# Designed miniproteins, single chains, continued (2): the designs that were tried, part 80

Each design is a single chain, and the fold is of that chain. pLDDT is the mean over its residues in the fold that is shown.

## One batch from the design tools (miniprotein)

Design m6768
Fold by ESMFold2-Fast:
Structure m6768 (fold): chain A 73 residues (1-73)
Amino acid sequence: GEEALRAAEEAARAIASGDAERAARASKQPMTAAVLAAINGDTEGAQEAGRILREAIERGKDAEASRAAGEAA
C-alpha cells in the first residue's frame, strides 16, 4: 500500500520535471507495486496508486505542451 503510493509520488515528480526517460522508469515501479498489492488482496492500495499515476501522466502532458509553446515564443 504505502510503498506503491510513494512510488507513484516519485513518478509524479519525475514526469513534472520533464525528464521523459526518468518518468518512464519511475512509472514502472507504481504499476508493478499496484499489481503486487492486488495479488496480496490490497485492492484499495492498488486503486489509489493507479489514480495517482494517471493524474501525474495528465499533468506531465500539460507541462510538455506549455514548454513547447514557451520555446516557440
Scores: mean pLDDT 60

Design m6769
Fold by ESMFold2-Fast:
Structure m6769 (fold): chain A 81 residues (1-81)
Amino acid sequence: GAEKAGEKAREGAAEGKDPVEAAEKAAEGAYEGAPDELTGQLAEGSAATAGGMAAAGGADAEEAARLAAEAAEGAARGAAE
């Protein structure tokens, strides 16, 4: 479910060496963990946007990863129904 998208986003983000890579990997993980393609696309987009904005604002890889994972989980929950 939504929790799996957030979990996979966190796993992907942990592979990132810098904030931009962490955001990209979080988005990939969010898509992989989602229960369906539409939820995956929403979770991926939200993760990429939140992580990318954090990186642009000067966040480190850990902070960008955290925000991307939170956004992915929230988007997946909102898409459920």
Scores: mean pLDDT 76

Design m6770
Fold by ESMFold2-Fast:
Structure m6770 (fold): chain A 96 residues (1-96)
Amino acid sequence: MTKEEAIRLGIELAELAEEIAERGEDIETALNFLVVAQLHADKYGDEAVREAVRRAAEALARALGVDLSLVEELLNTNDVDERYRLAERIQKEINK
């Protein structure tokens, strides 16, 4: 896969995550697509991928009823234990 193909795939995954989140269905799948899109943004440093990821994160935060900062923190966390704590916090907010 070329860098250009990877950037395009990252944008497509972020846009798909945004669409799934807006429908309010299968939020776990939307989260997984968003995590992969964030990986493409981090690896290739492309502004268009980062902006698509940000829009998808905003849509997901709205669908879950949580602060955008919690979704962004989850996406940018490399530590498994910290990611687990953030996911648990998001789960508690959903149950309010």
Scores: mean pLDDT 73

Design m6771
Fold by ESMFold2-Fast:
Structure m6771 (fold): chain A 84 residues (1-84)
Amino acid sequence: MSPITKRLIKEAKKLAKDEKDLVIRLTEIAGFLVRIGGGRDALEVVKEIEKLDPELAKEVRRYVENEDAEGIHRLEVQLLREMA
């Protein structure tokens, strides 16, 4: 896992208000990493999501393995709507 990915995860944990907010922030990081070609690092972020929400982690992993950053973005938008 790259130094930047470790920093992004640490910052997400610091800024998150609760576990649901943390899961959304980690999902956003996974999508960003896929978009910039960091799919291997995105799988490490999926492991962090898995500790909080194993079912969501399976779906995010599927998008990461398919290099589908748009799929991850749609999932993030759905999670944000559920919080509103």
Scores: mean pLDDT 86

Design m6772
Fold by ESMFold2-Fast:
Structure m6772 (fold): chain A 83 residues (1-83)
Amino acid sequence: SMVDEQAEKLIEELNRIIGRLTELLNNKAPDSEIKKEIERAEELLEKGKKLAKIITNTESRYRLLVVMIDLSGEVYYAKRYLK
């Protein structure tokens, strides 16, 4: 379905943000760059919450929720790193 295709695209985007946040933190990037990536992550997490409510395919929903949980953890650690 179109919703499942949207979920797959969002999963790809969420995984890219996870990788980017990890790289920024490992490289001790400027706080401004980390903050910008956190803001992008939070916007995509809000899209994910809305999409998860309308996904009927159990596997697609599960995969989306798992990546959202992983990104939420990365955002939490990034925010603590920034103090």
Scores: mean pLDDT 89

Design m6773
Fold by ESMFold2-Fast:
Structure m6773 (fold): chain A 110 residues (1-110)
Amino acid sequence: DEAAKLKEAIAAAEKVYQEKLKENPNPSRKELLEWAAESWKVAAEVLRKLGAKEVHIKFFEGLAGLALGEEEGLEKLKEALEAKGKESGDYKSMEEAIKKAEKLREEVAK
């Protein structure tokens, strides 16, 4: 079940982020983006090990790239979102994740 794989990947990403926040409760903007990128890379790796769909693996890899300011990351995200389609239950959560990543990227660019 793809939904179960996504849930496991997101839980793994959240754990990475929460452990970093425990070690440093006052992160810089740069640290927040680096933690986001690391968390998304962990999610992509979990999905790959579980044999998840390419579109979902590409989505999390794209989020990590976007958080680091990589242009290719945004292209991967757009491709994954278009492939998923608006009728998918995951579309809204994917769109919200992209918006969060773009906002964090803008904060570091300042």
Scores: mean pLDDT 76

Design m6774
Fold by ESMFold2-Fast:
Structure m6774 (fold): chain A 69 residues (1-69)
Amino acid sequence: SDFEEFREIMGEIQELLSKKKPTPEQKEKIKELDALIRQAVDEKDETKKKQLLKEIRDKGKEILEELKS
């Protein structure tokens, strides 16, 4: 499910952050991801919420790939 994929991505990001400090650019992207998550939690429109969840997934994958490098 999308929720399970999201949880896995967030878990991997958290694990990597426990082992190394992010760069200033990576910190900014993590802040953007956190802002999107807050927007999705507060969103009442189902269509907009689904769009935000897609953006969160895509952004999370991007951040994860950068942290693995």
Scores: mean pLDDT 78

Design m6775
Fold by ESMFold2-Fast:
Structure m6775 (fold): chain A 73 residues (1-73)
Amino acid sequence: SRQEQLEEAGRQTAKDIEELIKSNPNLPESLKKEFRELAKKLLEPDLSDEEVRELGERLRRLAEKAAEYLKKQ
């Protein structure tokens, strides 16, 4: 179902976030904390379409911050 597909996508994204943190140990602890909190939120059941959209936008902004940090190293 669509709900099962969204839940699987959320689980995959949370795993991708964990891999990103493990692959980039020198990211600021504040960014790692924000990524971990986002991953935890993505694993919550019964997220609405609006909540999923807001979490996606937050992920995009965090990814941009991480990319900018890595360019400065």
Scores: mean pLDDT 79

Design m6776
Fold by ESMFold2-Fast:
Structure m6776 (fold): chain A 81 residues (1-81)
Amino acid sequence: MMGDLIDDSRETGARKLSEITDPADREAVQADLDALLTELENAKAYSSQGNGTQMGEHLQKSIAAMKKFTDTVNEALEKEK
């Protein structure tokens, strides 16, 4: 389940990055995507270790990172119009 979320995030992120032509905007979107994926990978790692507290903390951070990523993508794509 967590792996599916990570894969979906990578696929969606790659597609959105392909729509952005400004190098600075691509860098910002890539950084936010990397932050999101890092939090999801950390949550997955802590889950496999039986550390539910750390897993929950990183899942909460991934929600915040997803919102930031979405906002950054929308801002970049608005400039392409």
Scores: mean pLDDT 80

Design m6777
Fold by ESMFold2-Fast:
Parts: structure tokens; C-alpha cells; sequence
Structure m6777 (fold): chain A 84 residues (1-84)
């Protein structure tokens, strides 16, 4: 069904955001280009959120999950930088 496809797409998008977030956090910890990783994470998250919100209630739930991961990642990167 369309809802099942939306769920699969949403799960893939959320997993992608998590992985990009992990790269940004690791880059910040290692003193590498965390700004480039965050820029990529923001762009990908915004594009997927826009798409997912068009896929009904399941898509909207996954969009909210992706936004939460982005916000948590940005906070973790900020905290890592402030601890130095």
C-alpha cells in the first residue's frame, strides 16, 4: 500500500539522518570538518522532511523523528565544542 511504502521510505530517511548525525558528532570529537557534516545533515534532513510530510500521517511522524535527530545532533556537536 501507499502507507507501507511511506513507512519504508521514512525508515530509510530516518536511518540516513542518524548516520549523517554520527559523522558530524565524530568529526566534532576529532577536530575535523564538523561544519561541513552539519551542513550536509541539515540539507538532507530538510529535503526529506519536505518529502515525508507529503506521504500522509506515517510520513509526518517520520519527518518529526528526522527533525528530532537533527536537533539532538546539533546540540551534541555544540556541547562537544563547548567542553574544550
Amino acid sequence: SAEEKAKEAGEAAVEGVRRLGEYAIEAAREGKDYEGELEMLRAVTEDWVELLEKLGEVGKEKAEEARRILEETEREVREILEEK
Scores: mean pLDDT 83

Design m6778
Fold by ESMFold2-Fast:
Structure m6778 (fold): chain A 56 residues (1-56)
Amino acid sequence: SPEVEELQKRINEKEQEVLRLAAQAQEQGLSVDESVKLLKPQHDELQDLRDELRRA
């Protein structure tokens, strides 16, 4: 369905964004704890999208 396709696309885009931000955090020399805190909003959004896809 179009809704499932759009959700899958958004999940893929968000996963790529998380990977990019994690790489930037590592390059900037952030600690593991700082990186986790920085990425938490992105991980929360990703989890919400995955939950929505599971319910679709």
Scores: mean pLDDT 83

Design m6779
Fold by ESMFold2-Fast:
Structure m6779 (fold): chain A 93 residues (1-93)
Amino acid sequence: AEEEIRRLVAEAQRAAAAGDWETALELLERALRLAVEAELPVPRFVGLVLNAIGLGLDMVRALEAAGRLEEAERVRRRLNEIVLEALKRYEEK
């Protein structure tokens, strides 16, 4: 599970670097979902959540710098949804 999660995060980072924010967010959602299902220890899960937030905010800043404000707001909203859902599902375990 941890190896698969690391692979998904690395793929998300590459997608974000290429400007493919939709693919990056989908890969982050999959990584967080796997972390919940695998019942990752709290420090590992929190670390993954913080990494997802960091990557998402980097994408938002890049879009804002490019004047793509509506896309930046969509990324921010989707990131919030993904993170909150993962946190909710993790605390239910």
Scores: mean pLDDT 85

Design m6780
Fold by ESMFold2-Fast:
Order: sequence, then C-alpha cells, then structure tokens
Structure m6780 (fold): chain A 80 residues (1-80)
Amino acid sequence: MLTPEEKQEIKEAIEKAIEALKAGKVEEAREALKKIAEILDKHGYPPELVELLKKAWEALVREDYEAAIKALKELLKLVS
C-alpha cells in the first residue's frame, strides 16, 4: 500500500501534470509522469494504478491531451 507520504508525492505530481497539460507545457507533464512511474516502479503497486499511468502516457504520446487528463484524474481519485 502507498504510504501517506508517497500518496502525497504522487497526488502532487498528478496535479502538476494536469495543470501542465492544460497550459500546453508538454515537457513539464512528461517529467511529472516520469516521477509517478519511478515511484510506482520502486514499490510494485496495484495493476490498476500502472494501467491508468500507462493510458495517460500513451495518450500524451499521441497528443490526445484530453484523454491524458481524463486518465490522470482517474489515477488521482485512486490515490486520494
């Protein structure tokens, strides 16, 4: 399970990624997603979190920012 500290770090990174995408700052969003992936990779978290992160990353790669934001909002709900 995510510790309260890890949950807060992931939550802040997700919120930063959503804000960056809304502002068209794709590189900042990429860095935030990378940080989330590093935290999840180190701790072996549930497939549901990994699936949503992967969905957001794939949407970002195809420049579907609306789909990326949607996936990130779903991820945010699961870590809150």
Scores: mean pLDDT 79

Design m6781
Fold by ESMFold2-Fast:
Structure m6781 (fold): chain A 74 residues (1-74)
Amino acid sequence: DALSAEEQELLDLLLAAYSAAPPERQAQILQAAEDHDVDRLLAIIEDVLREQGASPATVDAIVALLRRQAAAGA
């Protein structure tokens, strides 16, 4: 049930990227979450992370974590 230290670090990176994102990107993320559109939500998160200069490996790790959390929690 608890996140690992590595998973917590990935979530901290995601939260930092979200907070640094333009308001339009933040609104897109919130709308996709409200619509329960996991694929669209993840696509926007990938774009935001890449725009913030995250490595492809970090993007893939965060997306994999979020897909796993979505499958477990919803």
Scores: mean pLDDT 79

Design m6782
Fold by ESMFold2-Fast:
Structure m6782 (fold): chain A 94 residues (1-94)
Amino acid sequence: MLSPQQQQAIDQVMSRFPQVDRSTAQRFLDSVGWDVDMAMRGASLVIRAGVSQSDAIRFMQSMMGRPQSFVGYLTSRVITGRMSVDQAIQLARS
């Protein structure tokens, strides 16, 4: 059974992205230590850019601990088709 805080985190992601089911929201949150902001970036990549769930998870995990402005910049470039997920991950790790 999930904690009330974990249930609220899932509900926040699903409220922002109604196309994301509960199990997908939980998977994204689990992959990033329950960082809601990062999980929402991953959901945005899937919904707005057609990125696979596995690539969205790789992106989110590679962005953990990076400045929020930098993560936002890379997320925007992937969503607008100006950069691939692999290019964004490589840039973040460089």
Scores: mean pLDDT 86

Design m6783
Fold by ESMFold2-Fast:
Order: C-alpha cells, then sequence, then structure tokens
Structure m6783 (fold): chain A 75 residues (1-75)
C-alpha cells in the first residue's frame, strides 16, 4: 500500500529530473503528508460541488462550507 504510493511519487520526481534518496523516516513522512492531503480531498470535492451549484457570496462562506464538510468526515 504505502510502498506502492511512495514508488509512484518517487517515479514522478525522477521524471522531473529529481532523484531522491530518502531514509525510512523520511519516506514515512512523505507518505503521511500525502495521506493527510488525500483524507481531506472528499471534503474539498463536496465543497466544490456546492460552490459550483451555489456560488458563495464571500470567502468566509466558502470556508464555513469547507469546515462543515471536514466535520462530517471526522464525525
Amino acid sequence: EDDELLEKLLAEYEKAGITLTLSPAERQALVDRYKKREKLKPAEEETRKIVRDNPPKSFEDYVKLYEEKVKELEK
């Protein structure tokens, strides 16, 4: 699971001409950062759907919608 994700990320860096030599701790940190972002992705997608159909009047309204969706995922 995590190893496949790490290999995919490293392959993308190699394609960009960057070769990374990572310790086991650094590899774990990279995977954890990616998973943290992916965990919030459903909240972002739901917020974008709502915004597309009902555009927010202010940035504060957008933030409130996003926080609501994050809470729904954590509850």
Scores: mean pLDDT 67

Design m6784
Fold by ESMFold2-Fast:
Parts: structure tokens; sequence; C-alpha cells
Structure m6784 (fold): chain A 63 residues (1-63)
């Protein structure tokens, strides 16, 4: 699978694709973004999950 997490105009943008589903959305909080992404995480695989954790940490540092 794949996941991308970024900060855009003060909003958290998430795009994810896995065998368990797809997510493309804009969220007001890290919590909301994480809750939306959580069901897809088991299908992402280790590399995409590690990348998503890193990107989420970078977003948190900017907030």
Amino acid sequence: GSAEIRLEDGKIVVKAESPLGRLEGVFDSVKAAGEALAPLVPGLGREATTKAIREASEVIEQL
C-alpha cells in the first residue's frame, strides 16, 4: 500500500491506498486524520507505515 501525510494551509491532508481501502481527505487535527487512517494501516505494509509515521511526526512538529 501507500500513504502520504502533509500539512497544507493549516490542514492535515491524507492520501492512502491499501487492500483494506482508500482514503483521501483533509482533517482539522492529527487525531481525526489518525482515526480515519487507522483501519487502513494493517494493509499498508511496513515501508508505507514507517513513512506515514515519519510524515505524521513532521506535521505534529509544525503544529
Scores: mean pLDDT 81

Design m6785
Fold by ESMFold2-Fast:
Formats: structure tokens, C-alpha cells, sequence
Structure m6785 (fold): chain A 78 residues (1-78)
């Protein structure tokens, strides 16, 4: 449980960093790619994707993050 909460807080921080980066007039595509890969790994390894989805709505995650989450949901289906 505590490890799951730690991963959710890491996901929240990454979403905030991605939002801040996308708000800049010149987006660093290399940094964005790095953050998106890190976020992808954290979401993929999270045991409760519903909690991740709720966090994305709470933090008003940008479209690329939401698209990534939906892709992981589809790939992890039985």
C-alpha cells in the first residue's frame, strides 16, 4: 500500500513537470520524451490503474498523458 502511494506521488510530480514543460513557449522535446518514458514505466508497473486515472483527472493531465494512460489500459487487458 505505501509503495503504491509513493508511485502515485511520483506520477503526480511527473504530470506537473510535463504540464510546466508544455506551458513553455519553446518545448524541450528531449526532456518531454524523457518525462513521458518515465511516466509510462510508472503507470505500467502500477497495480491499480483506476487510482492512476483518478489522479490524471485530479491533476488535469494534458492530452498526451491521458492518451498514454488509455494505451496502457488497452494493452494490460486480459
Amino acid sequence: MEETKKILEQIRELIRQIKALLAQPQVDSQELSRLMVELSNLIWNHPDLESVGELLEEEEAPEPVRTLYQGILWLRKK
Scores: mean pLDDT 81

Design m6786
Fold by ESMFold2-Fast:
Structure m6786 (fold): chain A 95 residues (1-95)
Amino acid sequence: MSTREIILEIVREEVLRYLERVEQASAEQSPAVYQETLARIREAAAKKNLSEREKARLIHLFEETLAIVSELQGRTNLSNEQRVEEAVEEVERRL
């Protein structure tokens, strides 16, 4: 599997997990969910032996994907899974 495919798969999995957790969390818990997600991303990157540059790119793509999903939430009747897929496809087009 290419580094690009590894990064996009981690982004897809962790954005979807983050959205599901935030829906169950209070406003006070949301920062903790974000930090836990960031820690999970760093751990996944380490397990896949990604470089520091690739980890930075992974975090950037996670943030970009999350921003696109957030925009889609107010404008579409899609599921979280569908919004994540559309956002990942958009991010992949920009690579």
Scores: mean pLDDT 82

Design m6787
Fold by ESMFold2-Fast:
Structure m6787 (fold): chain A 70 residues (1-70)
Amino acid sequence: SEVDRIIEDVKEYAERVIALEKDEETKAKIEELARETIEKMKRASAEEAKKLAIEFGDKVLELYEESLEK
């Protein structure tokens, strides 16, 4: 389904950013955010899942910027 494709895209993106992150606290926050986002996506329409994917990307960027201050 379209939702399954979006979930897979989010999983792949999360795995890549987690692999590149060096700060353990930020890594854990990204892992938890990915878990929460995927759980919401499983109950969402395709349109809602796309919105959740965008929000996930925005939040990952914020966490990355926060990690640069450490």
Scores: mean pLDDT 83

Design m6788
Fold by ESMFold2-Fast:
Structure m6788 (fold): chain A 97 residues (1-97)
Amino acid sequence: MEELERKLEELNAEITREVLALTKKGELSSEEQRKIREATELLNRALAAAKAGDVESAQKALEEAEKLIEELEQKVPEIAKLMREQLALLREHIEEL
């Protein structure tokens, strides 16, 4: 768990840096910013559910996050890649529960 949380925190820091950089360049739309925020919230909900042993809620949150990440891959592939890594780490952990 601690190792998973650390890796997710590192990825969140990279995502935050990319979002800030793209926003400063005017390359990130309000819709893209909203989708990134929603995907991040869903990934955080999946982690919270996994920590509580709620596999069903965790899986549902990951499925919703994956749909948003797929939409983001077309417009901000670098951010989507980092979110895909978070999704993979969470999915792997849930499979071990």
Scores: mean pLDDT 84

Design m6789
Fold by ESMFold2-Fast:
Structure m6789 (fold): chain A 102 residues (1-102)
Amino acid sequence: SEIEELLKKLEEAVEANDEKAFGKAFQELLDAVVSQEDLKAKLEELIALAEEYEKQKKYKLASILYLISAQLARRLNLPQEKVEELLKKAEEALKKYEEQLK
């Protein structure tokens, strides 16, 4: 899957602290997910994957997937409360990532 390959490149960029590779992989992943026919199914898959990354303590990847999920929720015209919940999850995951760097 193109999305699985892009997620792997994104993970490798995070591990290598390669900001240029990260930015490219992030943009390609965002473009790939918004081009999906069934955006609702894709949203549910991305949220589930973000939760899996949190369990694995891959908090930066979890934060990114919650941010992409919030963008998809907006495109699907879901309630503002749902978008805010996803953004809050992204912020909480990012905070946990920052705590890991200490």
Scores: mean pLDDT 81

Design m6790
Fold by ESMFold2-Fast:
Structure m6790 (fold): chain A 65 residues (1-65)
Amino acid sequence: SEKEASDKAGEKSAQAGKAALEAGDSAAGRTAYWEGKRVADTALTEKGKEGGEEGAKYGALAAPA
């Protein structure tokens, strides 16, 4: 279902952000930031939104300002 897809997108986004941070990969972090923003903005579920926001947060931390 679309809601299940939204939940999975959020989880994948959060995992991608965390992975980028753990790897110290700024390019992956930037990708995770923008993808996380997209996932959160288009989320159909609260879980999807929270996951996207988490992915963006960790992505930003992996990509230094």
Scores: mean pLDDT 84

Design m6791
Fold by ESMFold2-Fast:
Structure m6791 (fold): chain A 60 residues (1-60)
Amino acid sequence: EVIVTSVLVPRSAPLEEAKAAAREAGRRAAGDRPIASIHTRVTPIPGTDQLRADAAITLA
């Protein structure tokens, strides 16, 4: 089972902060379920000053 979460972060934020925010959102979505892996990706949104940070959480 895979859970995907996304957060929007200003481009002024460090990439590590954006990834951390996405990872934390994913961990909250998983709740008390065991997590096998977390993959993060940060993508600029064209025409905006925003970054989209995605986390894909694979449950154990």
Scores: mean pLDDT 79

Design m6792
Fold by ESMFold2-Fast:
Structure m6792 (fold): chain A 64 residues (1-64)
Amino acid sequence: MGGGDELMAGLGGRTSQGARDIYKEEGDLDKAIEFNRELGELFPSARDVMERYEEEVRREKEEK
């Protein structure tokens, strides 16, 4: 596979990861999940990790 736009993926990933971490830290779990999903779209190879993160955050939200 030679088709990855690595610059766009790198910048988008850093931005989405930063936003995800900020929103989670602030307790805005909905926004954290939204940006986490965006990370999964940018990095399909890490999809399982992103899916697990979303499920963990959803469980935290349900307990709150």
Scores: mean pLDDT 70

Design m6793
Fold by ESMFold2-Fast:
Structure m6793 (fold): chain A 89 residues (1-89)
Amino acid sequence: ASDEEILEGIYDIMLGVGNVAASRSSEPDLVLEGTKAYVEAKKALEKGDLEKAKEEAERIREIAEQLSDPKDREDFERVAERILKQVEE
């Protein structure tokens, strides 16, 4: 319970950082959507829901393909790859 509350707080901080990054992006809606998918993937991994984690990682990849900024695209692609690696072991 308390450890899960600490993890929830960390995810809230990640969403906050994503909101700040989105506010500085030319495509804030896509950056925010990708950040939300990342948080959901991390929550799924914590629960051992590998199917959900894979689904969210694939969603992050789709968002990355839609991003016009090469750096944002590369950052989200790396995040998705790391999640997929954790799913595959």
Scores: mean pLDDT 75

Design m6794
Fold by ESMFold2-Fast:
Structure m6794 (fold): chain A 66 residues (1-66)
Amino acid sequence: EEEIEKARKEVFRELQKVSEHLAAGDLDGAREELARARKIVEESTPEAQKELKPVVDGVEAWIDAA
């Protein structure tokens, strides 16, 4: 499905940016990119939300542990 593919690509692009910010010690930047990823998930289809929400939630838990 086109919408799921697009949402997946956009979310993983933002999660890559989260990873880069965390590697640099920029927790604020990591949280901003995570918020962008979460918005993409929330604005996508219910099917994409079901697939991608656990991924975003997992990354959020990782940032909270840092």
Scores: mean pLDDT 80

Design m6795
Fold by ESMFold2-Fast:
Structure m6795 (fold): chain A 70 residues (1-70)
Amino acid sequence: MNPEVEEFLADLRKAVDIVNEIIKNSSSVDEFRELLEKKLAEMEKAGENPLTIKIVRFLGEAEIWAMEKK
């Protein structure tokens, strides 16, 4: 398998795990939004992989949209 694809899949799995953890710890859309923003800020401050941060933001925003859509 292509090493670049394996690295991307690892980043994607990590991002999915992060978003799922936020979902488990949130009881409302507002709480999810707060926890997502806090986590993204912590990741950026820690110098985390920019691709992982982008995937977390994308998945988090998609989840917020889904939660707000009836």
Scores: mean pLDDT 81

Design m6796
Fold by ESMFold2-Fast:
Structure m6796 (fold): chain A 70 residues (1-70)
Amino acid sequence: SPAAEATRALIDLLRRGSARELEVLDEQIAKAKEEGDKQKVEQLQAEKKKLEEDTKARLAALEEELKRLE
C-alpha cells in the first residue's frame, strides 16, 4: 500500500529528526551545566521531556495508523 509506505517513511523521518533534536538539547544542557546556569538547565530539561513525550505520542499515532493500513 502506498499509504503504508508513506507512513513508514514518516515514522523513520520522525525518529531521525527527534534523535537529532535530542542531541542538540543534550549539548545545550551540558553547556548550561558548565556555565552554572541552573535556570537554563531546568528549562532545557523541560524542553527535552516535552520533545520526548510529543515524539512518543506522534510515533504511537503513526504506528497505530500503519496497523490500520496493513
Scores: mean pLDDT 87

Design m6797
Fold by ESMFold2-Fast:
Structure m6797 (fold): chain A 70 residues (1-70)
Amino acid sequence: IDDLVKRFQQLAAQGYALARTPQERLQIEVIEGMALIGLGVGKLINDPAFAEQVLQQQISRLQALIQQLK
């Protein structure tokens, strides 16, 4: 999970560097919020597989957004 968190942080940094408008930044912030919710829920229910599933889903969303911002 730490590797997925690191991957997410690297992609988020790239996304923020590419974002040119407040609306584009907000899209990245929403994806970050969803990733944090997934990590929090996974911890609450003691299901790290759930947390990894949500984090991977948000990584995919962030990668798609970065491709749109390029």
Scores: mean pLDDT 80

Design m6798
Fold by ESMFold2-Fast:
Structure m6798 (fold): chain A 83 residues (1-83)
Amino acid sequence: DRDKLLKKIEKLIKKLKEKNTDKDIIKRVEDILKEAKKNNFPVSTLKDILDILEKILKEDDPFKKDIYIGVLDLVVAVERTIR
């Protein structure tokens, strides 16, 4: 399950790059994926990350996209606190 979620996240990051998403957003999500692999994030956290990344990919409003990035950062911060 964990490996499947990590692969889905990698695929979404590739789609974000194809959609010409801002370089800063791409760097942030790549860093999050690297941290998720290194720190063995649980399936629940990976599922939350996947859901938020799908919303970022589908969102064309830069303000709403920025809100989703903020939510992603919060999910990662909470995971760091629990561990």
Scores: mean pLDDT 81

Design m6799
Fold by ESMFold2-Fast:
Structure m6799 (fold): chain A 75 residues (1-75)
Amino acid sequence: MEEVAEQVARAFLELAKTGDVDTAIRAGRMAGRALRDNPELAQAVIDAVRKLAEEHPEIGEALRAFADALRETVA
């Protein structure tokens, strides 16, 4: 579970390097819809992305936007 979440977070890290927060929000909503039947995996992805935002503050805004959109969509 955590390994898959970390892979998803890392893939999004590469996308977030473009700095596009709107793309991050859309990706978070898509991930949230895909994961709504698996709340434990959704939470693991949110936690992994938040950890990456601490490691990469220069793109932390996009990473946080993704995590927030995912959290909101699975609720």
Scores: mean pLDDT 74

Design m6800
Fold by ESMFold2-Fast:
Structure m6800 (fold): chain A 79 residues (1-79)
Amino acid sequence: MELSPVELKVLGVLLELNTERGPLPRSELIREASRVTGLPKSTVSRALRRLERRGLVAVGPDGRVAVTPAGRRALFAAW
């Protein structure tokens, strides 16, 4: 599975946030990833939607977003 550079940056930041703070609401992840990457919130939001379609992030029953095991593997394979 090929990820764009934007998707890789966003996925990496999401993994860091999930590791430090656990699963987070989509709006908080978008805000924090935008701040950390310097990318517009709209760009981060679109990247997050694409990552969700690819199964690299998932929304839990509580509405919180987490990086999946597949997402972690994809990120580490890109290093």
Scores: mean pLDDT 80

Design m6801
Fold by ESMFold2-Fast:
Structure m6801 (fold): chain A 58 residues (1-58)
Amino acid sequence: IVGEVLGVDKVNLDDNIYDLGGDRGKLGVLKSKVEKKYNIFIPLGELGRIQTVKELID
């Protein structure tokens, strides 16, 4: 999911999303895909505090 949205072949949980070429718009796409895959809801306020792949998934 994260690698597909950011256009990278490999990601680690400790990787910074912004360093992988992510921006606010990419975070919105990731939010939607994660919510659908895991059947969860992520508030936009929490999304603004997410910096790493691990924080997005946890």
Scores: mean pLDDT 61

Design m6802
Fold by ESMFold2-Fast:
Structure m6802 (fold): chain A 119 residues (1-119)
Amino acid sequence: SLVDRVRELVDRLAEIATRIGELIVKANLPKELQDEFLELLTEFARLRSEFYAAADAGDVPRLVEIARKLLETLDRMIEVAEKAIELTKDPEMQKELQSLVAEARRIKDELRALVDELR
């Protein structure tokens, strides 16, 4: 179903976001950037939980509302990840972050289109 596809994309985004967070910490980037990403990761996890509750309840309007907030949080996470790419001096880490951001952007575009279809 459309809802199952949205769920799959949200799950993949959570995996990508977790990996970006791990790389930001490993790169020993400024604490402010690490803290900002951790706050966004926490908010994403909270919204993902609310998304599952809405999906399980069959509350499509609530699911769309939460998915929009997930997309907004994702945009902010991508911004922080792009700052991390600029600040890191490790070419391998920079390449992995660029790959993860590119995948996140592709999933974001698909998720946005699916959410618009659910409206």
Scores: mean pLDDT 88

Design m6803
Fold by ESMFold2-Fast:
Structure m6803 (fold): chain A 65 residues (1-65)
Amino acid sequence: MIEEVREILEEILKNILSLKKLTEKEIEDLFEKAREQLKETLGDSEEIEELLEEMREKALRLLKE
């Protein structure tokens, strides 16, 4: 499950970075929406929250490089 979520998020990040048209706020908003949806469907999971935070930080870091 979490590995599948990771693969999906990695693919989304790759596509987002290819476009390079998103602002930091738009990336934050996308991850916030993803977090809310995962919370509603899978419940409150620390592992999923940690994965989302990791992917968000990675996206923001790559955007600034």
Scores: mean pLDDT 69

